# Ledger of designs, part 33: designed miniproteins, single chains

Each design is a single chain, and the fold is of that chain. pLDDT is the mean over its residues in the fold that is shown.

## One batch from the design tools (miniprotein)

Design m1124
Fold by ESMFold2-Fast:
Structure m1124 (fold): chain A 118 residues (1-118)
Amino acid sequence: MLSRDEALERLALLISRHGARLVDAVAAGDREALRRVLEEAIAELEALKASTDDPEIQALLDLIIELYRALLAEDLARAEALIAEGERLVADPALPPMLRAVLDGAIGMGRLVARTLR
């Protein structure tokens, strides 16, 4: 099991890497590349979730994983609902700053992908 700090560091790096690859796929108009990035991102986030017992990090991972699954399924209504939930959590002053930064980054990428799929 990863410590909270190790899980947060890995999560931040994964979201940054996923974001860069999603931006590249969107810019290229490559829908197949976009699907591959989302599938790989889901797998990496599921592996991270299995490697931590921190409930706040697990809840954050669940939200991001479900958002990426909705985008992969092209379920825009579900994706928009999950983006709205993420925006509500980002606005919560009780959310730790590092978790807020990671979530804000993931939700921002979700919005970019959702706009491309419309």
Scores: mean pLDDT 87

Design m1125
Fold by ESMFold2-Fast:
Structure m1125 (fold): chain A 57 residues (1-57)
Amino acid sequence: ALAQAEQAGKKAGVEYGKKGDLGKAQEDGINAGLRIGGRPSAMVGGSAANVEALKAA
């Protein structure tokens, strides 16, 4: 659950971060997390996406 959300968030962050679309990275990370494990997973996915998007941008 949480590990899957983190992985999904990292993938979204890398992909959209390369394009400079930090908002899309965060949104996709949060939505992927919600789908996997609800609100706790949404926070993990969104946070992972933000970190990786900033590193990729």
Scores: mean pLDDT 73

Design m1126
Fold by ESMFold2-Fast:
Structure m1126 (fold): chain A 65 residues (1-65)
Amino acid sequence: MEVVKEATIALLKAGLSAYGLEIVSESEEEIVLRGKMKSEELRKQAEIDAEQYAKATGAKRVVIE
């Protein structure tokens, strides 16, 4: 199941990058993302994708600065 997990993580990371988000810090407890989003709608979509990324990597929470 590692191959499927790695592919999922890579796709989610690419999606976050498309929103203009960068991974500032990554740990088992927390992932910190930073980026300037141009609209509230993009921010809401990025928050959903960031939660999926956190779940896929095993992090307990995600924060967008």
Scores: mean pLDDT 75

Design m1127
Fold by ESMFold2-Fast:
Structure m1127 (fold): chain A 66 residues (1-66)
Amino acid sequence: MKKLEELLRKAGLTDEQIKAILERVKKRGYTEKQAKRLIEIEAEINEAMQLIKDSVERLELERKLK
């Protein structure tokens, strides 16, 4: 699962979080393909949430300009 670990690391997750996610995937009994897709989605969601937070902060400043 080297590629899954790499994906999570790129998303800014800690070693502890990466281990927890990989352990969960193994314990759940998902197929490797399904596991990869789930982890990929989770990493994307985490990044998207951070982008949304930043956008909201900028929007708040723009509202004061009007």
Scores: mean pLDDT 70

Design m1128
Fold by ESMFold2-Fast:
Structure m1128 (fold): chain A 113 residues (1-113)
Amino acid sequence: EINKLLEELKKIIEEIKKLLEEMVNSDIDERRKLNEELGKLLDEFKELVEKLISETTNPADLKKLQELVEELIKILKETAKKLEDKHPELSAILLDLAKKLEEWFQKVLEKKE
């Protein structure tokens, strides 16, 4: 069910938001583990996005999916901007992840055509 996949994507975005908040307040060793968890959540997000795209031709569902991907990219970029002065290394990691997510999503959309 498409609605179930969309709700699962929303849950992953919420988990990523919480993880990013924890990363901001963490020491270097804890931040390394949280960065690994962030990578896993991003991989799960990508898998669900690809599954949803494979299961629907409905433009309304694709638009909702695009909005969720854009929301996640925005969260990563906004968090990176807030961290730029105090945590430049983490900021750079989040910007790189946002860029890779944007590039990946464009490729996924091109294959759907």
Scores: mean pLDDT 82

Design m1129
Fold by ESMFold2-Fast:
Structure m1129 (fold): chain A 76 residues (1-76)
Amino acid sequence: SYYIPEDLPKILGEHLLYYLEKGEPEKAVESILKFLSLLPASVAVPLAERIAAFFERNGLPEEAERMRKFAEEVRK
């Protein structure tokens, strides 16, 4: 949700940390994309863009780009 970002950023941060510690950032992206695909486009697109910024801030530009591509695809 746009208005309660603490819940989703926290869950996403935990997924990111868990898979990064295992050396599997691709699995973090996959699990997040699966979660977002269950949401309406009007919710999924802004969340994907926020998550992209989160990945970029954590030194994961390729994962950030995957999130932005998902947002573009869903926006159509």
Scores: mean pLDDT 71

Design m1130
Fold by ESMFold2-Fast:
Structure m1130 (fold): chain A 55 residues (1-55)
Amino acid sequence: SLEEIVEAVRRLFAEALRAGVPLDKLNEIGKEASKLIKEGATLDEIVAKIREMLA
């Protein structure tokens, strides 16, 4: 569901912030995540993309 996707994204962002990822990088990741959500991507696809961009 959309709620599950939003919750997963929030948790990944909180984890990244705790790990010291810069806000500018998180903002760019957030734009890509929002685009994928709008395009109807699955939870697994969105999580995989965020993790790829954080590496």
Scores: mean pLDDT 84

Design m1131
Fold by ESMFold2-Fast:
Structure m1131 (fold): chain A 78 residues (1-78)
Amino acid sequence: SLEEELKELEEEILKLAREILDKSEDVAKGIAIVLNAIGDILDIKLDIEQGKITLEEAIERLKKLIEELKKELEKVKK
């Protein structure tokens, strides 16, 4: 279901954000990435609840966040 896909993408985003924090030499930057990821997930959920976006659009936004976090993970040195 789309709801299951949404949940799996949220879990992947949080996993990536935690890995970035764990591997970051700049702890403040790592914390900011985690907080921004949480904020982005909450904004997407709020947009769904308010009928501003479809579940399909939410899934596309979460996939984009995953790609951005993967790029950040590649930049982290530790």
Scores: mean pLDDT 83

Design m1132
Fold by ESMFold2-Fast:
Structure m1132 (fold): chain A 62 residues (1-62)
Amino acid sequence: NAVNAKKAQLNAILTSAANQLLAGADKAALINTVQAQIEALTGITIPASLVEAWINSIAAKL
């Protein structure tokens, strides 16, 4: 269903960003990219601090 598809896309975006961060990508650029992708996906502006926390949380599990 649409909700599960959006959740899968969001998880893929965050996981990709977490892997890029662990590979030494620029954190500010990653947060900016993820914010734009989440806005495109959901229509909601997520604060940079929350996006950073989500990426860090996923990175900690990898």
Scores: mean pLDDT 80

Design m1133
Fold by ESMFold2-Fast:
Structure m1133 (fold): chain A 59 residues (1-59)
Amino acid sequence: SHEILTVVLRNVPTEEARRRAEEIIAEKEAEGWTVVSRQTLYSAGGERATTSITFARPL
């Protein structure tokens, strides 16, 4: 069995969303989490993004 955690960055500048998502992934992987999904939605002009990252680790 696994525990699941979802982290959401909502409506932030696209470059900031990318950088912060990679920081969060590195931090969570160091804690024993594995990325199971990553979704990003962009504003119409691509300047803003909403990113959802789902992690899993053993209980």
Scores: mean pLDDT 88

Design m1134
Fold by ESMFold2-Fast:
Structure m1134 (fold): chain A 96 residues (1-96)
Amino acid sequence: SEAEKLLEEAIERARELREKALEESERAGKIAEFAERLLRQALEEAKKDLRRAIAYVEGAIRALEVLAEDSPKIREEAEEAIELAREAKRLLEEEL
Protein backbone atom coordinates (compact mmCIF):
# COMPACT_ATOMS: atom_id res chain seq x y z
CA SER A 1 0.00 0.00 0.00
CA GLU A 2 0.99 3.68 -0.26
CA ALA A 3 1.02 3.87 3.55
CA GLU A 4 3.50 0.97 3.73
CA LYS A 5 5.80 2.71 1.19
CA LEU A 6 5.75 5.93 3.26
CA LEU A 7 6.47 3.92 6.42
CA GLU A 8 9.45 2.30 4.65
CA GLU A 9 10.72 5.79 3.65
CA ALA A 10 10.21 7.05 7.23
CA ILE A 11 12.17 4.03 8.54
CA GLU A 12 15.05 4.79 6.13
CA ARG A 13 15.11 8.47 7.19
CA ALA A 14 15.03 7.50 10.90
CA ARG A 15 17.91 5.03 10.30
CA GLU A 16 19.99 7.76 8.56
CA LEU A 17 19.05 10.21 11.32
CA ARG A 18 20.28 7.78 14.02
CA GLU A 19 23.94 8.16 12.90
CA LYS A 20 23.75 11.97 13.09
CA ALA A 21 21.77 11.84 16.37
CA LEU A 22 24.46 9.66 17.96
CA GLU A 23 27.05 12.34 17.05
CA GLU A 24 24.93 14.87 19.02
CA SER A 25 24.59 12.65 22.11
CA GLU A 26 24.06 9.06 23.23
CA ARG A 27 20.55 10.08 24.37
CA ALA A 28 19.67 11.50 20.93
CA GLY A 29 20.94 8.30 19.29
CA LYS A 30 18.74 6.17 21.58
CA ILE A 31 15.66 8.31 20.84
CA ALA A 32 16.28 7.99 17.08
CA GLU A 33 16.75 4.21 17.43
CA PHE A 34 13.50 3.99 19.43
CA ALA A 35 11.61 5.95 16.73
CA GLU A 36 13.01 3.65 14.01
CA ARG A 37 11.92 0.59 16.04
CA LEU A 38 8.38 1.97 16.47
CA LEU A 39 8.11 2.66 12.71
CA ARG A 40 9.25 -0.91 11.94
CA GLN A 41 6.59 -2.22 14.35
CA ALA A 42 3.99 0.00 12.61
CA LEU A 43 4.93 -1.52 9.24
CA GLU A 44 4.52 -5.08 10.61
CA GLU A 45 1.19 -4.23 12.30
CA ALA A 46 -0.17 -2.43 9.19
CA LYS A 47 -0.80 -5.92 7.71
CA LYS A 48 -2.52 -7.25 10.89
CA ASP A 49 -4.01 -4.43 12.97
CA LEU A 50 -4.38 -0.92 11.56
CA ARG A 51 -5.24 0.67 14.93
CA ARG A 52 -2.07 -0.77 16.49
CA ALA A 53 -0.03 0.36 13.46
CA ILE A 54 -1.42 3.91 13.89
CA ALA A 55 -0.54 3.86 17.62
CA TYR A 56 3.07 2.87 16.80
CA VAL A 57 3.32 5.68 14.20
CA GLU A 58 1.98 8.17 16.80
CA GLY A 59 4.65 6.96 19.24
CA ALA A 60 7.38 7.38 16.61
CA ILE A 61 6.17 10.91 15.77
CA ARG A 62 6.32 11.87 19.48
CA ALA A 63 9.87 10.47 19.81
CA LEU A 64 11.00 12.33 16.66
CA GLU A 65 9.39 15.57 17.94
CA VAL A 66 11.40 15.28 21.19
CA LEU A 67 14.54 14.68 19.09
CA ALA A 68 13.82 17.73 16.87
CA GLU A 69 13.27 19.97 19.95
CA ASP A 70 16.38 18.75 21.82
CA SER A 71 18.81 18.49 18.85
CA PRO A 72 18.90 21.67 16.69
CA LYS A 73 21.65 20.32 14.37
CA ILE A 74 19.44 17.42 13.19
CA ARG A 75 16.05 19.18 13.49
CA GLU A 76 15.54 19.38 9.70
CA GLU A 77 16.15 15.63 9.23
CA ALA A 78 13.88 14.81 12.20
CA GLU A 79 11.12 17.05 10.77
CA GLU A 80 11.41 15.28 7.38
CA ALA A 81 10.92 11.92 9.13
CA ILE A 82 7.95 13.35 11.09
CA GLU A 83 6.32 14.56 7.84
CA LEU A 84 6.62 11.10 6.22
CA ALA A 85 5.29 9.42 9.38
CA ARG A 86 2.32 11.83 9.60
CA GLU A 87 1.39 11.20 5.95
CA ALA A 88 1.67 7.42 6.50
CA LYS A 89 -0.60 7.75 9.58
CA ARG A 90 -3.17 9.72 7.53
CA LEU A 91 -3.27 6.98 4.86
CA LEU A 92 -3.52 4.20 7.49
CA GLU A 93 -6.48 6.04 9.08
CA GLU A 94 -8.17 6.16 5.63
CA GLU A 95 -7.87 2.31 5.49
CA LEU A 96 -9.94 1.89 8.71
Scores: mean pLDDT 88

Design m1135
Fold by ESMFold2-Fast:
Structure m1135 (fold): chain A 89 residues (1-89)
Amino acid sequence: MTREELIERALEVRRELIRRAIEEARAAGVPQEELEQAEREEEAELEKLRALLPGLRPAPAEDVEAALAKARELGPAAVELLRLLLELA
């Protein structure tokens, strides 16, 4: 896989993590208006991430742990993808 392919796959995994988190929050009773606002904010952050990933630096440990926890919910491939991105930084 090229660096560009890893970046695009990371963005797709991030979109899936956002979608899953919104579904879990909805199931937990978070109001729809708050979910829509959170989704909008996460999409804005995803666009910022797309610009930053070519010069990727290691994320804060808490963000890495949270991302790995969510990746485990998506399966082993998502976990390995995040680990590859951490190596890319």
Scores: mean pLDDT 71

Design m1136
Fold by ESMFold2-Fast:
Structure m1136 (fold): chain A 69 residues (1-69)
Amino acid sequence: PSEETIERLAERAIEEAKFRGVELSREQARELAVRALTGGPLPNSEVLREIAEKLREIGDEFQEELLAR
């Protein structure tokens, strides 16, 4: 994944976490975005897994948008 895609998904991860009453640091959000994009191991936390699944859906949209640019 590109740095641009990771950064955008990290921002979305922070927003999704706030919606669920959880605060993610920038570093945690970026790590979660990378895991979501690469299919790496997801955290054991139910909330973080839910966020990662959402990021995968958004990541597909961002990839299409980047390819159109």
Scores: mean pLDDT 73

Design m1137
Fold by ESMFold2-Fast:
Parts: C-alpha cells; sequence; structure tokens
Structure m1137 (fold): chain A 66 residues (1-66)
C-alpha cells in the first residue's frame, strides 16, 4: 500500500541517521522529510504522511531502545 511505502521510506531514513551517529531529534527530522517526499510523490495527505512517519519512528524506537 502507499502508506507502507511511506513508512518504509521513513524507516530507512531513521535507521540511516541513527547508524550515522545523529541524535534522535535529527533522525526524526530526516525520517519525516523522507516521508513527506515519498508521500507527496504518491499523492497522500499531510495527515496520512505524518501518521505513517510517526508509526515508523515508534517501531524503530521500540526495536532499538525497547
Amino acid sequence: SKMKEVQEAARKAFEEALNGGQTLSEAREAGFKAAREKGDELGLSEEQIERAATEAFNEVLKERFL
């Protein structure tokens, strides 16, 4: 689904930023930027994009920090 593509784009950006030594705040910005770019490409609303990015961020946090 389009939402899953946005989540995947956000997740990749979050993981790349964190693995590169960026802070949680910096990683969040990178992931939400990637989500907006992908979501705009797919024609999703700002609300759908923010929801998808937030879900991806929460999953990454749970996996890395419990």
Scores: mean pLDDT 85

Design m1138
Fold by ESMFold2-Fast:
Structure m1138 (fold): chain A 68 residues (1-68)
Amino acid sequence: MSPAEQAALELHERALAAIEQLKTSLSPAQVRVWADWLIRELTAWGRENGVPQALIDEIVAEIRAAVA
């Protein structure tokens, strides 16, 4: 696994933990706005650093499921 792929997986774990923490302080709509921002940033970073699109898609799907 590349360092970029490993970093993407670590970011994914941190994102899920952050979503649960944010749910205690923010409205569901605010949590979704934050997640949408993170998805855009992660996708841009992942593409620039050669993270496989399939891995980006899996992480994005799980983040979206966590805030649905």
Scores: mean pLDDT 83

Design m1139
Fold by ESMFold2-Fast:
Structure m1139 (fold): chain A 99 residues (1-99)
Amino acid sequence: SLVEKVREVFEEVVEELLAKTPDKLLSKEEVLEMIDRVERRLIEELNVPQGLAQEIRDTFLELVEEHFKTRDTLTPEELREIVERVIEKFKEELEERLK
């Protein structure tokens, strides 16, 4: 499933980020660098169209911006919740586009 592969890309990038900063609270800048890597992998490895990859990125950024309106940092748990919300939003479109 493309949805499963997209989830795996997000999970792998999140785990790589957390491995560099275990138990550390994440800054906005660290999360922005993470999503750039996710977008690149969606396009290059999974052949997700650039427009769709940009929409996924923009949705993620919107949720991140909402979080940072009231907090200075993001926990690993909160990051995973944002990722799941993004996946759920694009689940149907991802299932339709690459089968």
Scores: mean pLDDT 79

Design m1140
Fold by ESMFold2-Fast:
Structure m1140 (fold): chain A 89 residues (1-89)
Amino acid sequence: SLAEAQEKMYQLALEALRRAGMEDALAELEKHRSDTLKAQAILARALLEGAEKEFYELAGLEWRPLTPEEREELARLQPEFDAAMAELA
C-alpha cells in the first residue's frame, strides 16, 4: 500500500515534470530515484519552479494561481531549497 502510493506519486511527478517541459529536473529526478532525500528535494524545487499545476492536475487536485502573499512566501523558501539541493549534491 505505502510502496504502491510512493510509486504512484513518483510516476505523477515524472509526468508533471515532462508536461511542464522541465527536462533537466526530469533527468535529475530519474537519475536520483534511489536517493529518497535527493529525489524529494528535486521534486519540491521543480514544483516551486512551475510544475505544480501539472502535478495537481495529474493528482486530480484543484489548482489555482498563487496569491501575491503565497508568491512572496515561495520566494523566501527558494533559497532554502537551493541550499538543501547543494548540500545533497
Scores: mean pLDDT 67

Design m1141
Fold by ESMFold2-Fast:
Structure m1141 (fold): chain A 69 residues (1-69)
Amino acid sequence: GKIEKKVKEKKTEEELAEEVTRLALKAAENEKDSAEGIGEILNDTYEKYPEWFEKAKEAAAKAAEEYEK
């Protein structure tokens, strides 16, 4: 559908990495609340966009490794 195209087109690997970094910073500040929100978003995204999610997850993992330096 049109939403699937927007997710793959608008959420490039770089943009997703930036969003994951922002969520990680918020999680560090309010770990309990932010972690629950992230989990719900990830579950919903996987349910609707499983193909895109795998690519996005790889980009997010690379960004997270750089952030932990």
Scores: mean pLDDT 56

Design m1142
Fold by ESMFold2-Fast:
Structure m1142 (fold): chain A 83 residues (1-83)
Amino acid sequence: MEQRIEDEINLALALIYLTLARKDTDPQKAAEAVRKAGELALKITNPEVLEDALRAFRDAAKDPNPEVRKVAEETIKELEKKL
């Protein structure tokens, strides 16, 4: 159960970073926020929490910023390997 709580915390923090990336007008800072979200999401081991992370990153992959899309797509590939 402790691992499930840690996974939910990592997901929540990742979602915060993805929200910050969407609001940031600096393409480099936005991409950094997505990378931070990816680092947190890659710590997730629970399949249900991991699927929620995948949905969030698939949404980020539709961002108008190409640097955000690139980092999101790279993170999606790594997350899919964990399922």
Scores: mean pLDDT 84

Design m1143
Fold by ESMFold2-Fast:
Structure m1143 (fold): chain A 80 residues (1-80)
Amino acid sequence: SSAEEERRREEIEREIEESLERMKRAIKVLELLHESETMKEFRRRLEEELGLNEEEIEQVLENLLKSGLITEEEKKEALE
């Protein structure tokens, strides 16, 4: 029983750690957005500093647009 309780605790701890890692990545994205002077610089930094591919960059930009943190024009500039 204690071994099963330990495994369940480890599973929950992993889920919490994964959630915290996702939050840390989101914070880093927001920091890069704030520090970047242009949307093209922001896109380049997402690729160079976070290792994001083109699909992942588009997904980040879409999420930022849906959250009201960027405009449709800024999203288009980043993808040009």
Scores: mean pLDDT 83

Design m1144
Fold by ESMFold2-Fast:
Structure m1144 (fold): chain A 63 residues (1-63)
Amino acid sequence: MSAEEHVERARRGVEEAIRRGDRVAALAGSYDAQQLAEELEKQGHLEEARRARELSERGFAAA
């Protein structure tokens, strides 16, 4: 799976949790997105890492 595909998968999970009002799932997705951002930064995928961090922040705000 590519860096972009990892971010897309994480985005779908967080957005679905927010849509459902599932705060526990939104929180879990936010932690997953934060870890994804850290791994992408280590690999030099800075733009994808930035999007993963923004996704994490949106999930935490919804939790």
Scores: mean pLDDT 84

Design m1145
Fold by ESMFold2-Fast:
Structure m1145 (fold): chain A 79 residues (1-79)
Amino acid sequence: MKLVKEGAKLLTDKDLEKLAKELGLTKGQVSWFAKEVENLPDTVSSIVGLKLRAIERGFTHEQIKKMEKFLEEVAKKAK
């Protein structure tokens, strides 16, 4: 989760647009998720709560997983 959170801080507006198109989400949905992740406490309850709230916002489990993986890769490349 820490790497995913670091990746969220590094996203540009261009990255948000690219992710939205690739995942079939709106730019607003992707931006919302990135901001939620950026400010998320590193607890199991907070992570579960974020995933449930994302599903209520129209995310699928696969879209959430793909977003987490992308954010982790962004953080790893920045190291």
Scores: mean pLDDT 75

Design m1146
Fold by ESMFold2-Fast:
Structure m1146 (fold): chain A 76 residues (1-76)
Amino acid sequence: MLPPVTPEQREAARRIAAEVAKDLSGQLTPEEVERIARATERLALQLFSAGMPLDEAREVARKAAKALANDIRERR
């Protein structure tokens, strides 16, 4: 059984989401940025719960966020 997410991991997930929101600011609508940031935070928390190291979880979450942002932009 994997341990529960730590306060440090929750803070890391919030920071990853904030970094994604900053990167996408001005490229997407504020609503789209918020949706991607929330999805990124949830994904990062799930990866931490699965025992993924911080650096790997950050890379995976940011890559997923970029893919989602590109999909939204390509559909316009």
Scores: mean pLDDT 80

Design m1147
Fold by ESMFold2-Fast:
Structure m1147 (fold): chain A 88 residues (1-88)
Amino acid sequence: SPNMQQLDQLVIQANDIENQIFSNDLSITQLQQALDQLKQLLDQMKQLQDQIDQTGTPEEQLRAKVYVISVSGTILVVERIIQRKEAE
């Protein structure tokens, strides 16, 4: 569906940001910018998830839920990395 295609593109963008975070020793400022971008992508993904929950197949609904959970988890990890760097 068009909503699922849009969600897949947002997931690709989130994965690119995640790869930048976990493949590089980023500054606190760079991590905060990446975190803000991930949070904006998550908000868009949740809006698409709401639409997919109403109109999508059971498979699409499950994939959307897994994607939102995955990006939400990454946000928590990045927040903890920032907290550790700010404490040192």
Scores: mean pLDDT 90

Design m1148
Fold by ESMFold2-Fast:
Structure m1148 (fold): chain A 68 residues (1-68)
Amino acid sequence: MIEIKEFVDENGNKQYTIVVKTHPATDEEIEYVINELKKEGLEKRGMSEKQVESFAKQMRKYFLEEKK
């Protein structure tokens, strides 16, 4: 489960914070969270495709860091 919060930065630009309320432990759970981000971010929040892909890449790296 994720939550997307919107805020305006000091330069007046609309920014987003992604909060992951569960700690995904399996590859399937990680992909579920990323798919949820893509659906909510692109379709409902109007986030750019680049922003969504950037967050998805960061989330995969973060949750898979134990593999290193």
Scores: mean pLDDT 71

Design m1149
Fold by ESMFold2-Fast:
Structure m1149 (fold): chain A 94 residues (1-94)
Amino acid sequence: WTEGIIEELRRGFERVLAKAPADLQPGLRAVEEKAIEIIKENKDNPFLASQKIEQLLVDFARANADKLTPEARAALAELSARIHFLGIVKEIEK
């Protein structure tokens, strides 16, 4: 789960970064690294990890609502939904 989900996170964040303004890029990279740490700290609890990452994405979106393009918001929403789904699947697979 850990390696595969980290790859999914990196791919999802790259999609967001491609659509985000340049001034948000450092903040998004910091959120990406924090999300990866959450996965590593919660490797035995996929659902809890997914919930923490979703909250991290929501907090970032709220803090930067005035700077996020519609395309960047859509990419963040897709990433959030994907992480939520993977957390459920991995919880069931335990």
Scores: mean pLDDT 81

Design m1150
Fold by ESMFold2-Fast:
Structure m1150 (fold): chain A 84 residues (1-84)
Amino acid sequence: AALAQAFEERKQQVQASLTALEVLKLVKAGDYESADKLLKQVVEKGMGPYAIQVLKQLGKLDPSNRSLYEELAKRIEEIAEELA
């Protein structure tokens, strides 16, 4: 039913958001090398576009940090180009 589908979609969004928040925590802690490595792993697994979508959604939930989420999304694009 529609309710079950909506619940599953929400669960997937939450899981994706947790991954993006882990990157944010590393950046906030000044661990840019670990954050960059995690983003590289996301790109290598073919999840770059999905991670960018999650970061964009986080910008809607936490607008005070929108610029940071946008910068992280841009970094994913740059890493994807470097790995191509």
Scores: mean pLDDT 74

Design m1151
Fold by ESMFold2-Fast:
Structure m1151 (fold): chain A 84 residues (1-84)
Amino acid sequence: MKEEAAKLLREAAEISRKAGLDDYATKFEQLAEEALTSDDLDGVLNEAIKVLGKAIVEAQKRGDFETVRKLIEIGKKLAELKEK
């Protein structure tokens, strides 16, 4: 689970970086490291979902609907990890 969460967060960072959302890319990279090292994976996933929501809103404001779609898919996968 921790490795799966870290992979999804690194994917979110790459999507954000390519979209020019550099602050969000950095935040997702930090959350990926926290997912591997934290004793509270659920807390990391909750923060990740919150940050994803903010990144999606920013992408929507920029009219970057492809980035919105990609980030929503990452969010669905992160939510599934919480339900396991």
Scores: mean pLDDT 84

Design m1152
Fold by ESMFold2-Fast:
Structure m1152 (fold): chain A 66 residues (1-66)
Amino acid sequence: MLEALRRQGEALKRVIEAARAKSGTRESVPSPVLDPRLTDEQVLFLSEAADRAAASGDASLVVEVV
């Protein structure tokens, strides 16, 4: 459970950093809100989506899934 949440956070962090690098502005990117009531299945789903988004460098995929 916690391992999946940690992986999701790491993947989201990479996507956010990539998005900031591309935008060039130091604006407040909406912080990912992690609901502690998310089920393990939902966390795994989001983690996989975030990993795919991080690999492609497309932060919009994470926003669409969340």
Scores: mean pLDDT 55

Design m1153
Fold by ESMFold2-Fast:
Structure m1153 (fold): chain A 85 residues (1-85)
Amino acid sequence: MLRVEVEAPTPEQARLLQELAVQSALEIGAEVVDARVEGTRAFVELGNVSPEQAEELERIFQEKAAKAGLEVTRLRFTLIEEKAV
């Protein structure tokens, strides 16, 4: 599972960034497990994502956010695997 956490200057921008993160995930073929917004923070949880897909997702997401004129104050990608090494 991949958890994407995005923080924006306003709740309105957080909602738009959550939408773009979900759209970016679908473009790389990722499974969207959950998507929610809490204040200025957006959370998207994705299933069946490789580290390579996570890097591509970050790149696509940042490009979409920049094109939309949206500010990202914090971006975190956390990979959670059921089998630890």
Scores: mean pLDDT 80

Design m1154
Fold by ESMFold2-Fast:
Structure m1154 (fold): chain A 90 residues (1-90)
Amino acid sequence: SLRDKALEEVEKLLDEYNVSEEAKERILRVVEELLDLIEEGKLTSEKAVKASEEIYEILKEDGLSDEEARELVTKIEEVIQEVYEEIKEK
């Protein structure tokens, strides 16, 4: 499914940046919540921004640099945006 592919892609990105298992689980939970909102037609820009900020804070707490955390958040946002666009076109 689109959801499964998005979660696998995010997990791969987290692995590439050496994110800890604890931080990875927390981030995947945030991503799953965003995917639920997309499926329900309830995703707003405000909710997306809050999720991005939560992911950024988790990554910073996990020891990533500001630059690495911002880059990874952007890549995760791109994955979520692709899912949003594919669902919206149906």
Scores: mean pLDDT 85

Design m1155
Fold by ESMFold2-Fast:
Structure m1155 (fold): chain A 100 residues (1-100)
Amino acid sequence: SEVEKLKEEILKLARETFKKMEENKDDKEKVYEIAKEFVEKVKKLVERALKLMSPEEARELATLLGVIKHELVEFLKELGVDASEIEKELDEVIERVRAA
């Protein structure tokens, strides 16, 4: 399905983002920039999916985004980067998906 392909795109983007953050872990500003860019890209991908999702697909996507959010926030906190805004923006995206 189109939503399944979108989940695969989000997973690929997440993996590329985590690799890029790890390569830049000594530059906290750069890591934050990379994380913020990831959130912006996820928002765009989710907006496309919202019109195509069944309630079951929305639940699955929300679960996936929740796992990615947890891993991203934990990574940022471990580096001493304030993750508050990133967490808030991803929570808002997850809430929109659950409401679809």
Scores: mean pLDDT 87

Design m1156
Fold by ESMFold2-Fast:
Structure m1156 (fold): chain A 97 residues (1-97)
Amino acid sequence: DEIWKSMTPRQQYAVEATAESLRIIGDMIDKLIEKSKKLGVPIEEVPEAEELAKEANRKSFEVILEQLEKAVKETGEETEDDKELRERVKKGLEKLK
């Protein structure tokens, strides 16, 4: 509680982006386990495994971009690190197509 309240808005958005990305990955793992059990095959042999992984990565990148834009709006300042992160995430999204 004390640590969260001492964080800057930028730090709080970074923590929220991390938490949401972990939730997205957890949902993907749960879906893979469900499909594995339903099909009677190992997780690595689930036909949709690569598609589910790409979708989870895409959603995680979108969450990172959303929280980055919120941090920029809240602070009124855009740093070089913000620009580099945006470019890296955009390139990541392009590779997932």
Scores: mean pLDDT 78

Design m1157
Fold by ESMFold2-Fast:
Structure m1157 (fold): chain A 71 residues (1-71)
Amino acid sequence: VNFALVQAAIEHYLITVRKLSVGDAHALSHDLVSYLRAKEATQENLEQLIQEYIQEKKLPSYWLDIFLGAL
């Protein structure tokens, strides 16, 4: 899993499409990557852990496709 690529892709989407500030985009992308690292995410369990993050943060389900597409 390339966490740096995931973080960069999510941050870019949040700034350009969702119009978040650079700081807010960075904070959210960093929070997701920190969650995945804390759960010892592997390629095998990555999708499940992203789904769990989305449910915990009460994000819309379409965020799953965005996060997975960034990998």
Scores: mean pLDDT 77

Design m1158
Fold by ESMFold2-Fast:
Structure m1158 (fold): chain A 85 residues (1-85)
Amino acid sequence: MRDERLAAFIRGIESVLGPDFPLAPEDIARGHLPLLAMAPSVEDAFQLGKLVARDIKEHGVDGPMPLTLKAMFLLLMGESVVGLE
């Protein structure tokens, strides 16, 4: 059960990152495993992965943590995370 959400999280990360990105999607997911507890469904985990990957891709590995945390909070509250920059 938990493995399905982890797999979705990794797929979300992969869907945004290209093969030329210097970090493996699995390594990014491993660094963010506690965030997966905040994504109760496979779809939520996939969307969270996309948001984490976009944040890293746009702002680097040390990208704005508040954006990632805000996106996670909005996802949990059932808010639309579409259009977060």
Scores: mean pLDDT 64

